# Designed miniproteins, single chains, continued (4), part 14

Each design is a single chain, and the fold is of that chain. pLDDT is the mean over its residues in the fold that is shown.

## One batch from the design tools (miniprotein)

Design m12452
Fold by ESMFold2-Fast:
Structure m12452 (fold): chain A 60 residues (1-60)
Amino acid sequence: KPIPLEKKIEAVKLYLRKELSYAEIAKKLKISRSSVSDYVREFLEMNRGRPELIEELRKE
């Protein structure tokens, strides 16, 4: 089933902050570990040309 945009963003933020592992993020958001990996990869690819944006999300 479709994953809400809010959960996709939360998964990426948790990954960038290195607060939780993929398995922990998946458990917290009630989605599969592969979905977490896919969303993180998609976000990083889309923002590859903007490392400053990624660093800001990681800091906050």
Scores: mean pLDDT 71

Design m12453
Fold by ESMFold2-Fast:
Structure m12453 (fold): chain A 89 residues (1-89)
Amino acid sequence: SAAERLAEAALRLAKAAGIEAPLSLEELAARIAAMLATVSPEVAAIWAEGSLREAEILIEGIESGDLAAAAERLAELRAATRAALAAAL
């Protein structure tokens, strides 16, 4: 599910950043699923895809050490996600 993919990405990001995860994969996936259920399916899909891509960009930036390139890619992604959310609302 989208929630499981986001939970996996969040745990990978925490590991890359050297942060101990306070929640298990199943607990995090359940919380993400609950949040996604509070919005329309279209908004949930846009938010989930945007959040997954943000996590991947951050992981790549941390692993490569190129946080400046990661920040630029995040700004572009966030602008695109905001535009998509505005169109869906």
Scores: mean pLDDT 82

Design m12454
Fold by ESMFold2-Fast:
Structure m12454 (fold): chain A 71 residues (1-71)
Amino acid sequence: SAAEKLLAEAVELAEKHKEKLSQEDVDLLKSFAEKGSILGSAAVLEAAARKSPEVKEELTELARRLFDAAE
């Protein structure tokens, strides 16, 4: 599904930029994504984006797409 692809993209983005993100946010995102929590994953991405200006645009856009995919 579109949501599953976005969750996978979120985990990949967090892994790619893990040096720019807190380990707690990376771990929390992976936990929510593994549980299929679209809203939880989106919320973590928004929180991480506020702390990480270098990836803020990518994280906030992905969070928005996840919110749009939520049912």
Scores: mean pLDDT 82

Design m12455
Fold by ESMFold2-Fast:
Structure m12455 (fold): chain A 94 residues (1-94)
Amino acid sequence: ELEELVEGLLEALRARDAERAARLNREILELLKPKAEEAYENNDEELQKELRLTLGRIQIRILEELLAQTEDPEEREYLRERLAKLEAEIESLK
């Protein structure tokens, strides 16, 4: 389910379908919302870590797709910096 939504989002980004991308992004967030609420309400550190890893991996895939599409040098630099920061954060989470 989550993977299907993520793949759909990446496909929408490749097709430059902003409306579909926005809808799928909302669906991904809504799918993850109950788990996030559970993790933080129960102070579940392991579930919080799993959610941060899951969200980070999704964001990396999105940034990689945007970087592949982007020709503007300033936007490319911004996306590379964001990608590097997320990769470092994911690595620090182990």
Scores: mean pLDDT 82

Design m12456
Fold by ESMFold2-Fast:
Formats: C-alpha cells, sequence, structure tokens
Structure m12456 (fold): chain A 69 residues (1-69)
C-alpha cells in the first residue's frame, strides 16, 4: 500500500537525516507525488542508500513544490 511504501521511505531516510528532516521530505512526497512516483523514490533509495541520494530527492521535491506555488 502507499502507507507501507511511505513508512519504508521514512525508515531509509532516518538512516541519513534526522527525524524532522525525514518527516519534511515524506510530507513533500505525500503532497506532490503520485503513487507511481513514490514507488520510483523507494526504488532509488533501495538501490542508492547514500546521503547524496537523499539530498537529490529533497532538492527535486522542493523544485516541484516551488513550481506548483
Amino acid sequence: SLEEKLKEIKEILERFVDKSTADYIVNLIKKYLSDEEVEEILKELRENPFPETVFSIATRLEIIAYKKK
């Protein structure tokens, strides 16, 4: 389910960033991404479990948020 995927994303993010930052990123995912895009984010984090991947995802989400303002 979407909720299970978001929980797994949050658990992976919390390995690299603090809980408040992980919660912020997950909230952006919930607000701006489709279910299919959430699956792609989860796949990217599973395949590339690095701080740079988290930073890249956060940056892309902030750009999406800015454009939808």
Scores: mean pLDDT 86

Design m12457
Fold by ESMFold2-Fast:
Structure m12457 (fold): chain A 82 residues (1-82)
Amino acid sequence: KGKEAGEILKEAGEKMLETGDKKSIGAGEHLIAIAEELGEKIDPLEAGKGLIESGERLKKEGDEKGGEIAIEAGEKLVKLGE
């Protein structure tokens, strides 16, 4: 499950980098770094909940695309952690 969580975070981070938005790029770089540093130690349920919250914040800050990517990845992580 930790391995799959890391893959979900990396994929989300890569998609955020592709948006070209400064906030999405920063968030995406952070997600990739977390996935690389923590690896199998990632708690998918807690990571997913945090990522959904972060995605909602990004949308409120005007980063609709980055927020959608984060929420989708967070939902996948929550399902993985159940």
Scores: mean pLDDT 80

Design m12458
Fold by ESMFold2-Fast:
Structure m12458 (fold): chain A 108 residues (1-108)
Amino acid sequence: SVEEQLLEFIEALEKRDYKKATSLIKSEKAREVADLFSDYLYQVVAIENDTSLSLEEVREKLEQLIEETIAKLKEMGISPEVIEAVKEYLERLREEVLRKHEERLKRG
């Protein structure tokens, strides 16, 4: 099912197996989800590397991006189970980004 493919896709992303993740994109809906994730990650990298932002500003921007991404998935008709898995994944990525940003601020 599309739901099973999306859950496997999220698991592959979590394991940083990007080759497997891209190979799992077999439907238009899965491609739209993958494109949304690609845009999300691009924006996250920009935020992570912006040393002009405080930790509070980084947290707020990442929370906003997660909310916007979840809203888009709901509009696409993605199942609640997949949306919850995505939310958990994005929240874990947020914590990693905040840690890296704090480290960059300390190093200048």
Scores: mean pLDDT 78

Design m12459
Fold by ESMFold2-Fast:
Structure m12459 (fold): chain A 77 residues (1-77)
Amino acid sequence: MKEEADKLFEQAKKAYESGNYEKAVELFQDAVVLYGKLGDDERAAEAFRMLADVYKKLGNEKEADVYRREAERIAAR
């Protein structure tokens, strides 16, 4: 599970760096789900921050704000 979550997160970062924002969203969402199941709040918050950055790049300010708030909520635990 942790190995899979880390792999998804790294693949998502590569997709983001290459400008494939749709793929980055999919992979970061999958990573968030796995980190959540593992109770890894630090990595889950990091993935939510990355999702906010991806949606900002896509021009979707509403979704970016949602994921930024989720990252802050988890980081405050």
Scores: mean pLDDT 83

Design m12460
Fold by ESMFold2-Fast:
Structure m12460 (fold): chain A 80 residues (1-80)
Amino acid sequence: SMEEEVKSLAEELKRLIEAGRLQAAVNFLESLKDADEEFLRKVFEEMVSLLKSEEQLKLLREVAEMLKDERLRKILLESI
């Protein structure tokens, strides 16, 4: 289901952020660049809800700034 896919992707992104694997997170997000905007917003909102510290949110902002795709960067930053 879309709900299970959203949760799975959010949990994977959370794991990459928590591990400090910023380039891996960028590459993973770039692979999703052609996905539907509403779907991306749901993934990012779910991921933000799973993050527990300001340090993790700062890493997420750093990942957003590393993104080449302007649409992905905007959607991610708006979800933080």
Scores: mean pLDDT 86

Design m12461
Fold by ESMFold2-Fast:
Structure m12461 (fold): chain A 81 residues (1-81)
Amino acid sequence: DIAALEERARDARRGLEEGKAALDASEARRAAMGALYAQDPSYQMAYDAAKGATDGMKAGVDAQEKLYKELEDKLRALKAA
C-alpha cells in the first residue's frame, strides 16, 4: 500500500527533523562547554559529557536518516513498478 508507506515516510521525516533540531541544540551546548574549557581546564569533565551526549544524539539522527531513506527508496521502487 503506497499510501501507508507515504504516511510512514512522512512520520519518519518529522522524527528526523525533530532529532536534527535537538542535535543542533546539543551542538550549541558542546561549543559553549568547549569555549569554557579553552579558558579553564576545570570544565574538561563538562565538555567531555557534552561531547558524549552530542555523539549519542548524532548516532540517533543517523539511524533516523537511514530509516527515512529506506522508506523513500521503497516508495520510489513501488511508483516505478
Scores: mean pLDDT 86

Design m12462
Fold by ESMFold2-Fast:
Structure m12462 (fold): chain A 93 residues (1-93)
Amino acid sequence: AAAAEEAERRALAEAALRTLALDRLRRENPEAFAAMTPAELRAAAEALVPAVREEILARREEIREKLEELKKKGVEDEEYARLELQAIVLEVE
């Protein structure tokens, strides 16, 4: 693999973390989020990236445990499919 491919993957991962940080800001305080300027949103998102990364790692482990439990019970419903997709997304991030 070329070094450029790795740099591109890292840039996409960082962009995804910023998007997740913005989603977190919107969910925690939608009124403040709506009132923020683009520059304020970017600064707030960048400040939250380390916390979001830690939260993603913790959530990934939680989802993995839940998927293993559901798999042992033979449950393959929409919730299982959703958790499986979420685990894949978090693994790429």
Scores: mean pLDDT 71

Design m12463
Fold by ESMFold2-Fast:
Structure m12463 (fold): chain A 87 residues (1-87)
Amino acid sequence: DEELKKLQKEISQSSRGAADLARQGDTDLARQVSDLTAKLAQKAADKYKDDKLKEASKLSKQAAEALRQGDTDKAVELSEQAAKTAE
């Protein structure tokens, strides 16, 4: 399904973007991007019954939570893992 592949790529790119923002110290924006990515991945996972997007959603949600706790290194790790998982 071409639409599923596009969504997987978009969620992967958004997760990588969140990691880059966190590395640059834009932690508030990284948190917002991670929250949005988690919601988009969850909706796509529900629609397509895709386990990879379901896992990417969980990882992005955990990255946003790590940023709320001030753990930027963990948020970068989780966001990169979400990006690889969504591929």
Scores: mean pLDDT 88

Design m12464
Fold by ESMFold2-Fast:
Structure m12464 (fold): chain A 85 residues (1-85)
Amino acid sequence: DEELKEQAKKELIEKAEEIVKELEAQTEKDLQQLSSNKQMSQELRNRAKAMIEYIKLKAQGAPKSQIEAAKKKIDEYNKKLEELL
């Protein structure tokens, strides 16, 4: 059912926008707490941007290759943050 698919897609996009807004707000709070550690703050910001991109691509039904590339960026930033701990 094409109409149901379009409705589901719209709801996914709206939910993704909500998640993005929450993630941006949380990231700014985390950055405020970590202002003394500039490297960790930068990597947290980079990870948040990568997560936002992944959420948007997935919600838009982007090609699998683009979604996988975005996921790899998140994994790379997670590893970088883990090394800074």
Scores: mean pLDDT 77

Design m12465
Fold by ESMFold2-Fast:
Order: structure tokens, then C-alpha cells, then sequence
Structure m12465 (fold): chain A 75 residues (1-75)
């Protein structure tokens, strides 16, 4: 990945918060390929879900679905 792991993790959080499934998965796979740990990935996903809950423009239902799908890929 051209982006460092911390920026990819931030991308996961932002995409989850926005309810953008395609971008959330893209950043998740890129961060994983770049060597992000399962703990780092889990925290980024949880952060995105928390951001969705705090935003009046957040789609919490969609963010919860995306978070569930991505977390299911972690051990």
C-alpha cells in the first residue's frame, strides 16, 4: 500500500462512519496487506462505529452492518 498503516486505519474509521461499504473494505484489505494487526483493525472499525453514533449525518444501522462483516474476518 502507498499509504502508511495509521492513515489506512483512519480511512477504515472514516468509511465505516460514513456507511461506505466499498471504501471500508478497500481500506481494511489495504491495511491488512500493509501489516496492520487484528487489534489495530478492530480498534479502527470500533472507532468508525463510534463516530457514526456521534454524527447527525451518520447511518448507524449501515455502520453496524459494515463493522459486523469486517470484524467477522478477524480471529
Amino acid sequence: SELPVPLLLHGIAGAVAAGDEAKAREYFEAARAAGASDEQLRRAIERGLEEAKRSPYGNVEKAERIARELLAELE
Scores: mean pLDDT 85

Design m12466
Fold by ESMFold2-Fast:
Structure m12466 (fold): chain A 87 residues (1-87)
Amino acid sequence: MSAEELFAELERLREQLPPELARLLDDFMKFARWAYENSSDPEKVKELLAEFVRELGEAVRRRDYAAARELIQRYAQELLDVVHESS
């Protein structure tokens, strides 16, 4: 799956979230795009995005919004770690 396809899937998942979590996911997507463009390892960023899309999709299917919030926070930290290691 391309990075563009992963971001399109995240946009689709955002539409299924409550407004509070949709805003949190929007902020995550902006950061993830920046990380993909500025990381020395964009392939690692893409791999993390693919795993995040899979896990977030499962949480959304279950309507487990607590899990969705935790996933957004955890993957944001993992992206920060990749960017930090790349810098």
Scores: mean pLDDT 84

Design m12467
Fold by ESMFold2-Fast:
Structure m12467 (fold): chain A 87 residues (1-87)
Amino acid sequence: SSLEELIRKTYENSLLAAKILYEMTKSEKAKEALELLEKALEPGVSIEEAYELVKRASELMGEELSKLSPEQRAELFRRLMEAIDAK
């Protein structure tokens, strides 16, 4: 369905953000968020389980984002938009 496709695309974009955040910071929390998002996108994972994994990943990413300077956040957003456009 169109809703399922939108949810999957949203999770795939979150995965890109986590990859970029980990590349920039090398932090353990960013790596954990990346692994949770990879698990959420695995075949056979229920919508409910995927949502809980993405929710936890978002919390970890939020913590790491709060530690970034404004310049680092701007660079992350720039790289994310570039990566999304390249798809």
Scores: mean pLDDT 85

Design m12468
Fold by ESMFold2-Fast:
Structure m12468 (fold): chain A 94 residues (1-94)
Amino acid sequence: ILDYELAQIVRDYLAGKITPEEAAARAREFLDRAMKIAKKLVEQGKYDLALKTLKRARDSVVNALREAGLDDEAQEMSERAEKGINEVKKLAEK
């Protein structure tokens, strides 16, 4: 299920209302909010829920940007999210 906010980014870009850079910036803001939620879950010891939250946000952002034809921006967001996921995984192993 495509998130409403991500669907709006795709529509605005395809309608020529925003640039690829603006679409990537909005997607990054969405991902950064998911990372803040995941950090709070990590602080509570809820590592599995934090990982699920980050993986869901990554997949949603990547799929939305790829649907818009923004493959390079999707790859950037994927790599950014994977770094966060790997950090949470390392914390869960301690």
Scores: mean pLDDT 82

Design m12469
Fold by ESMFold2-Fast:
Parts: C-alpha cells; sequence; structure tokens
Structure m12469 (fold): chain A 61 residues (1-61)
C-alpha cells in the first residue's frame, strides 16, 4: 500500500480520537475524569503533530 496514504489515514484516525476525548471531557462532571480525558486528547494531538513532521521529513529525502 501507498505509505503516504497509510500515514494520512492514521493522521485522520488520531484527529478523530483526540476530538472524541475532548467531547468526553466536556461531558464529564468529575474533575479528575475531565482532566484525564483532556490529557489524553492533548497526547493524541501531539502524536498527530509528530506524524506530520515525520511525513515532511520523508518528503524532503
Amino acid sequence: SDEILQNVQELMRLIGESAEYFLLARQSKDPEEKRKYLEKAEEIREEALRLINEMKEKEAR
């Protein structure tokens, strides 16, 4: 399979997961649970940014 297509699909998946955790955080009434969901959303967002940077590095080679 095209590696670029696979990376784009993975990026879309990560964006979707981050949005889902953000929604869970917004719906949560427990401060600790809300914090954990927001932390998870941020971790996934950072992973998506790392993937974007890796894709850019590969194109530069």
Scores: mean pLDDT 83

Design m12470
Fold by ESMFold2-Fast:
Structure m12470 (fold): chain A 94 residues (1-94)
Amino acid sequence: SEQDRLLAELERVLDRIVELVKAGADPDSPEIQRLIDEAKELADRLAETGTPEQLHRALQLVAEKIQELQDLGAPDKVIDALSEIARRLAEALG
């Protein structure tokens, strides 16, 4: 489905953020900011069009990536951005 494609794209974008953080990329870099913006757009589209099951999967995915980033000692700016994405998905679930 379109929503399953959006979920897969969200996972890919979040994985790329993790790889850049592992590589020591600046959280203010254009690359990280664009990936965060893309993740927000994908999450907004899922929130508007996704089923409750798809939204739960997206929320779990984001939560898992937040935990991975915390374990890596990622900058608070990156963790806060993903936490905002998780909040939007949780609000869409009610």
Scores: mean pLDDT 87

Design m12471
Fold by ESMFold2-Fast:
Structure m12471 (fold): chain A 82 residues (1-82)
Amino acid sequence: MEESLRRQLKEQVRRIAELLGVPQSVVDELIAMIDSLEYPDLLEVGTMVGRLQYLIARGAPRAVIEQRWEDLVARIRALYEK
């Protein structure tokens, strides 16, 4: 279960990063941080990623998507630094 969630999360993060033109070095850092997260923190990040994917699917403005991506990145970093 946890491993499947982690794999899906990493794939979703990679796809969003590609859409937004995020540098590969930043993506690799985020993936490494996700690999180190505990299950409860993965669930929180999963909820944020799901919300961001929903906004993208519904055609939200790019500025809104970029702000939610920045929120996601900041949260992943904060959870990793615990």
Scores: mean pLDDT 85

Design m12472
Fold by ESMFold2-Fast:
Structure m12472 (fold): chain A 91 residues (1-91)
Amino acid sequence: LALKVFLKLPAATQEALKKALQASNDVDAAVRLAKVLEEAGDAILETVPLAELLSQLGLPSSLAADLKKFYIDYTVEQGVVDLKSAVEKVT
């Protein structure tokens, strides 16, 4: 799930995030990023909290749009999975 969304990011963004999160592989990077964004919540969509998060991760401000896109895509994919699980449980 998180890996699927992570792999949709530009290759340069993937490498920067893997390095900043000190991840051992793409799966680890995707999972760590998802946890960081879940902790930040909707604040990630606001300019100041997003800039603070990027600074904490040692990432350039140019990645703000990519990080925002990951959060949106990840929350959408999570919602789709949750809906599918609910349907499969009832049906």
Scores: mean pLDDT 69

Design m12473
Fold by ESMFold2-Fast:
Structure m12473 (fold): chain A 96 residues (1-96)
Amino acid sequence: MKEKFEKLKKELLEAVDRAVEAAIAGDYTSANEAISRALKTIDEMEKVGSKEEVIKAVEEALGRVHEAGNRTTDVDAIEQLALVEIALAVKLAELK
């Protein structure tokens, strides 16, 4: 189970990184597809990991979105990053 959880955590972080880069690039379709994948990956992580491990992984993903906010001054990109952050924050609240 631990090796599957670590693989899913990597997939979550890669999906979040993709959502961030797409949002900054103005590719909102790709950003939305990537966040949908991230949310689905969290659901799969809940099946193989502990609640505490899943919460920590989502908190790490949120940290990456916050860091990305420092890389752009474009209002549309900032708004799209806020949507990514809200989706992850809502999922985190559901886990607690």
Scores: mean pLDDT 82

Design m12474
Fold by ESMFold2-Fast:
Structure m12474 (fold): chain A 76 residues (1-76)
Amino acid sequence: GAVVTNFLDKEGKDVTPEDIVPLGVTDTLIDRVLEATGKKREELKAVVYGTSQEVVDEAIEFLRSRGIEVEGVVIP
């Protein structure tokens, strides 16, 4: 996909499961992260990296709509 998503806990520790990269920014990705971490949505922060502002913005909107705090980073 055009984006990579990392998940941080409330202490800023990276808790991203190693198997989520192929899932894209989907409900399946969110379910997998919640299952793997045992955390609630409000205990997680997503960081979305992409080369396109449009794709990063779409990922941010999706994750925020699912109750996850999100930061976007566009990498040229």
Scores: mean pLDDT 80

Design m12475
Fold by ESMFold2-Fast:
Structure m12475 (fold): chain A 92 residues (1-92)
Amino acid sequence: MEKKRLEEIAEKIAKTLEEMAKELLERNMLDKEGVMEVLAEKAGIPKEVLEEILAMPSEEGEKKFIEVWRKAFGLDVSDEELKEAFKLLAEK
């Protein structure tokens, strides 16, 4: 397993999540609505598009949601690398 690459991806994710958390705290938007707004803004998509993706109950919705997170982090990584990086963050 390429630990260095996963650690770099995980660090980028952690920094982005920390920035999002700070913005949510500063705006006093700790609810689901605030999280969706900040995520959509970071991914460069309209909030309405994010809501549409979350309303999709299929594998297509899952793929699009992963793509939103990938855009929000500014990472050119595979779905597998993204999942492994999240797993690494959850263990640390």
Scores: mean pLDDT 73

Design m12476
Fold by ESMFold2-Fast:
Structure m12476 (fold): chain A 84 residues (1-84)
Amino acid sequence: GVEEALERLRELERQAREISPLAARGVRLAREAIEAYFDRGDRFEAEVLLGMAYITLGVLRVIGDEEGARIVDEAIRLAEDVLR
């Protein structure tokens, strides 16, 4: 559910902060996408924020931050599951 996803995203953001600021930003963008949809009803803002999280994931993969990429990928999947 949404509550469980948000709790997991906060834990992923905490873990990401120990790895890189960019990974932490990616997790935050995924969480903000859920908040845009469920708190404001703004599906297009949610899609934009999720797109920005995907761009962040792409950057992490290009620079070889494998652990940061793994965490952001999990965050995006959690957001997509509740936004379906």
Scores: mean pLDDT 88

Design m12477
Fold by ESMFold2-Fast:
Parts: C-alpha cells; structure tokens; sequence
Structure m12477 (fold): chain A 57 residues (1-57)
C-alpha cells in the first residue's frame, strides 16, 4: 500500500535529519572542549539553535 511506503519514507527523512543534527552537535562539543571562552559561548549558541529546531517539530 502507498501509505506504508510513505510512512517508511517519512521515517527515513526524520532519521537522516536527526543523524545530521547529532553529528553537528558532536562536532560542536569537541570544538568547545578545545576552545577559549568567547568561542565556547558562540558554539553553545549554535547548539541551542539546533536543539530549538528539534523542539519546535
């Protein structure tokens, strides 16, 4: 049925999006550990924006 195929496609798109965000957050965390305070604050702001995007969906 077309509905099962659509559901699988939607699930794949959500997984791909979440994986992309997770990778970006992991990279941001690594950068934060090796950064000065002003850079850490900028990274934290970017991470907050990414989390807000997830929360609004």
Amino acid sequence: SGLDELRKQQTKELIDRDLKISKELSEDERKMKNSDLPTQLKILEKMRQKLQEIKEQ
Scores: mean pLDDT 77

Design m12478
Fold by ESMFold2-Fast:
Structure m12478 (fold): chain A 100 residues (1-100)
Amino acid sequence: SKLEEIKKLVDEFVILAEEILEAWKNEDWEQALKYAEQAEEIAKKILSYSKNKELIKKAEEAMERLREALKNKSPLEELEKLIDEVLEKLGEVVEDIINS
């Protein structure tokens, strides 16, 4: 159902986040960007279950910062930090959905 679907989307996002970091470590910029595009689509699906505009905005802003860092070929340490921020903000959205 809804909760099972959200759990699957979160699991898919975590796998894609790990794949982005692995591709980045290998300097496979094109592959990292493809995984990031897939991760963004999964994140959009998660956000579509929420009516909390403030939490949605914070998650979107975190994703925009990650996108900019990928575009600028930022260091791995910055990418890891930004991915953690995206995961934190998506987690806040998911918790709000579950408690609604």
Scores: mean pLDDT 88

Design m12479
Fold by ESMFold2-Fast:
Structure m12479 (fold): chain A 110 residues (1-110)
Amino acid sequence: SPLDEGMDLFARGVEAFEQGKYEEAIKLYREAAELLAQDDSPEAKVWLALAKLNLGEALAKLGKKEEAIKAYEEARRLAEEAAKSDDPEIAALAREVAERAKANLEKVKE
């Protein structure tokens, strides 16, 4: 499914990021986001928000400040939407992603 494939690409992106392969991580997070965006479920929305958050972190590592800001703003917006879910586990994860995106926005802008 797009959710399962998106989550797999996200995990591969995390592995690339941890190895310092930031350009590879960016590519994998973008591919993950494209797949996750095809699923309208609240679960897919929180994973999409997390993919955008991690995309922003990888962009920031490469000094791509303006692109990182855009990714963090998209992550915060998607996470705030997913936090309205009736599923308390999804809502809790989404609030955590929104908090992290907000913190990263404050750090990258200042």
Scores: mean pLDDT 90

Design m12480
Fold by ESMFold2-Fast:
Structure m12480 (fold): chain A 80 residues (1-80)
Amino acid sequence: SYKKELEEKVKKIEEELEKKGAKLISLDPENGKKWTEIVKAALDQTAEKAMKLSPEEALKLLEKFKQEFDEAYKEWLDSL
């Protein structure tokens, strides 16, 4: 089922968000919390959009989110 595959990919991104968010919070508690909350909201919105798309489009949307998420995290660390 594409729904299970979609849910599994979202869970993996949530797990990475928890780890990366915790790292940012350890370096800058206030800004790390804000970043984590914003990214959680964006992930939830992206997951909702993905549920309305074809399986191929949904997977591509999540992969694009993951790439942008990883880049944003790296840029944030590089700015410290």
Scores: mean pLDDT 83

Design m12481
Fold by ESMFold2-Fast:
Structure m12481 (fold): chain A 95 residues (1-95)
Amino acid sequence: MDEELVRRVEEAANGAIKAALAGDEEKTQRYIEELRRAVDEVLRHGSPEARQRVAEILETAAKSARDLYDLTGNPVAKKVAEELEALARRVREAL
């Protein structure tokens, strides 16, 4: 269960960043919605170890999205960075 939950978060976070880089706002929004669902499942059913791993994944992804925004000025990348930062804080607070 933990490995599948962690994988879903990682895939959704990376998918959102890639879609933002491609300028696909609709695909980016779908990945953000999947990311929120995956994080909610980790918070409800994940072990402390899974939550720790997810926090680290979200923090790394948030930095990548923020760096993308800083480099490109892409507002979709900014939205992804802000969402990832907010979700990382939620998971850290649940530790």
Scores: mean pLDDT 88

Design m12482
Fold by ESMFold2-Fast:
Structure m12482 (fold): chain A 68 residues (1-68)
Amino acid sequence: SMVEELLKKIDELAAQAKEYLQQKDWTGASEKLVQIRRIAAENPDSEEVQEKAEEKVKELSELAQKLG
């Protein structure tokens, strides 16, 4: 399924962003967040993609705040 591939890609991007945040690589983390948001913007009619992207962006933003 196209949706399943997109959800997997969001998970992979979020995991990479988390690793960058743990290394305090704000640029690397930001690039991954931009890619997650782009996937959401390109798939506005997919509720699952919107929900997963919003959840991951929120988690990563909260982690960045705790680490900064």
Scores: mean pLDDT 87

Design m12483
Fold by ESMFold2-Fast:
Structure m12483 (fold): chain A 95 residues (1-95)
Amino acid sequence: MIEEDPLMLAAEGVNYAKQGNLEKAIEYLKRALAVRPDDPLTLYNLSLVLAKKGDYEEALKYLEKAKEIMKERGITGSLLKEVEELIEEVKKKVE
């Protein structure tokens, strides 16, 4: 938390995901969440990587958390739509 920039950790996680290194992507995104556990964008990005890896149950957990935080803070727009769309897709995989 103290010496780690959550934006840099999240950006590195996204970069690893783009390279297909899902394990490193999850590592860096979880580190970003350790600094800011309630960041909806990082929760969404982690969920997207987990879904790509096939960890649908864990992905759904983080997506539902992101949606709840966004509702509490009145966050709307493209990110909320993407979170809700990914929730529906992931639910189809865990059923």
Scores: mean pLDDT 84

Design m12484
Fold by ESMFold2-Fast:
Structure m12484 (fold): chain A 87 residues (1-87)
Amino acid sequence: MVEEGRRRLEEVLREGARRLAELARAHGSSESEEEALEGGLILARDVGEGRDSGLVRPPTEEGRAVVEEIRRGTAEARAAIEAGLRA
């Protein structure tokens, strides 16, 4: 249970970072794919930890929607980890 939840958490963060990177590039970002993905991963981790101090890039409705998906997905994954720890 804990290993499954931890794997799910990593997947949510990676998927969220990729979506944020795709949106940044689509919005005319001159960043390389690697730079955009790094920025997306930092933001995804901040959101997953419940910190809202990270920059939303791009600052669009699509970007905010991806951030909300990350919040929900990480919360679900953490709940699964907690359930496994209680078993």
Scores: mean pLDDT 71

Design m12485
Fold by ESMFold2-Fast:
Structure m12485 (fold): chain A 67 residues (1-67)
Amino acid sequence: MALKVSGVTITPEHLVTLSKELPDAELHLENNELYVVPKDPSKIEEFAKKIKEILPEAEIEKTEYVP
């Protein structure tokens, strides 16, 4: 299970911030959509909240697709 982040332009600065704030997640950028894959699936809600703090205007969707 992963989080799909859309509705905003993901910049290199956002990726650096997200990688520091979510060290136990893998970040995959595919077709201008960011997929955040937590190492521990139980942390999916925690990571969703953290992403929303960094990207307040982002649309965050749970998905079973992992790039």
Scores: mean pLDDT 79

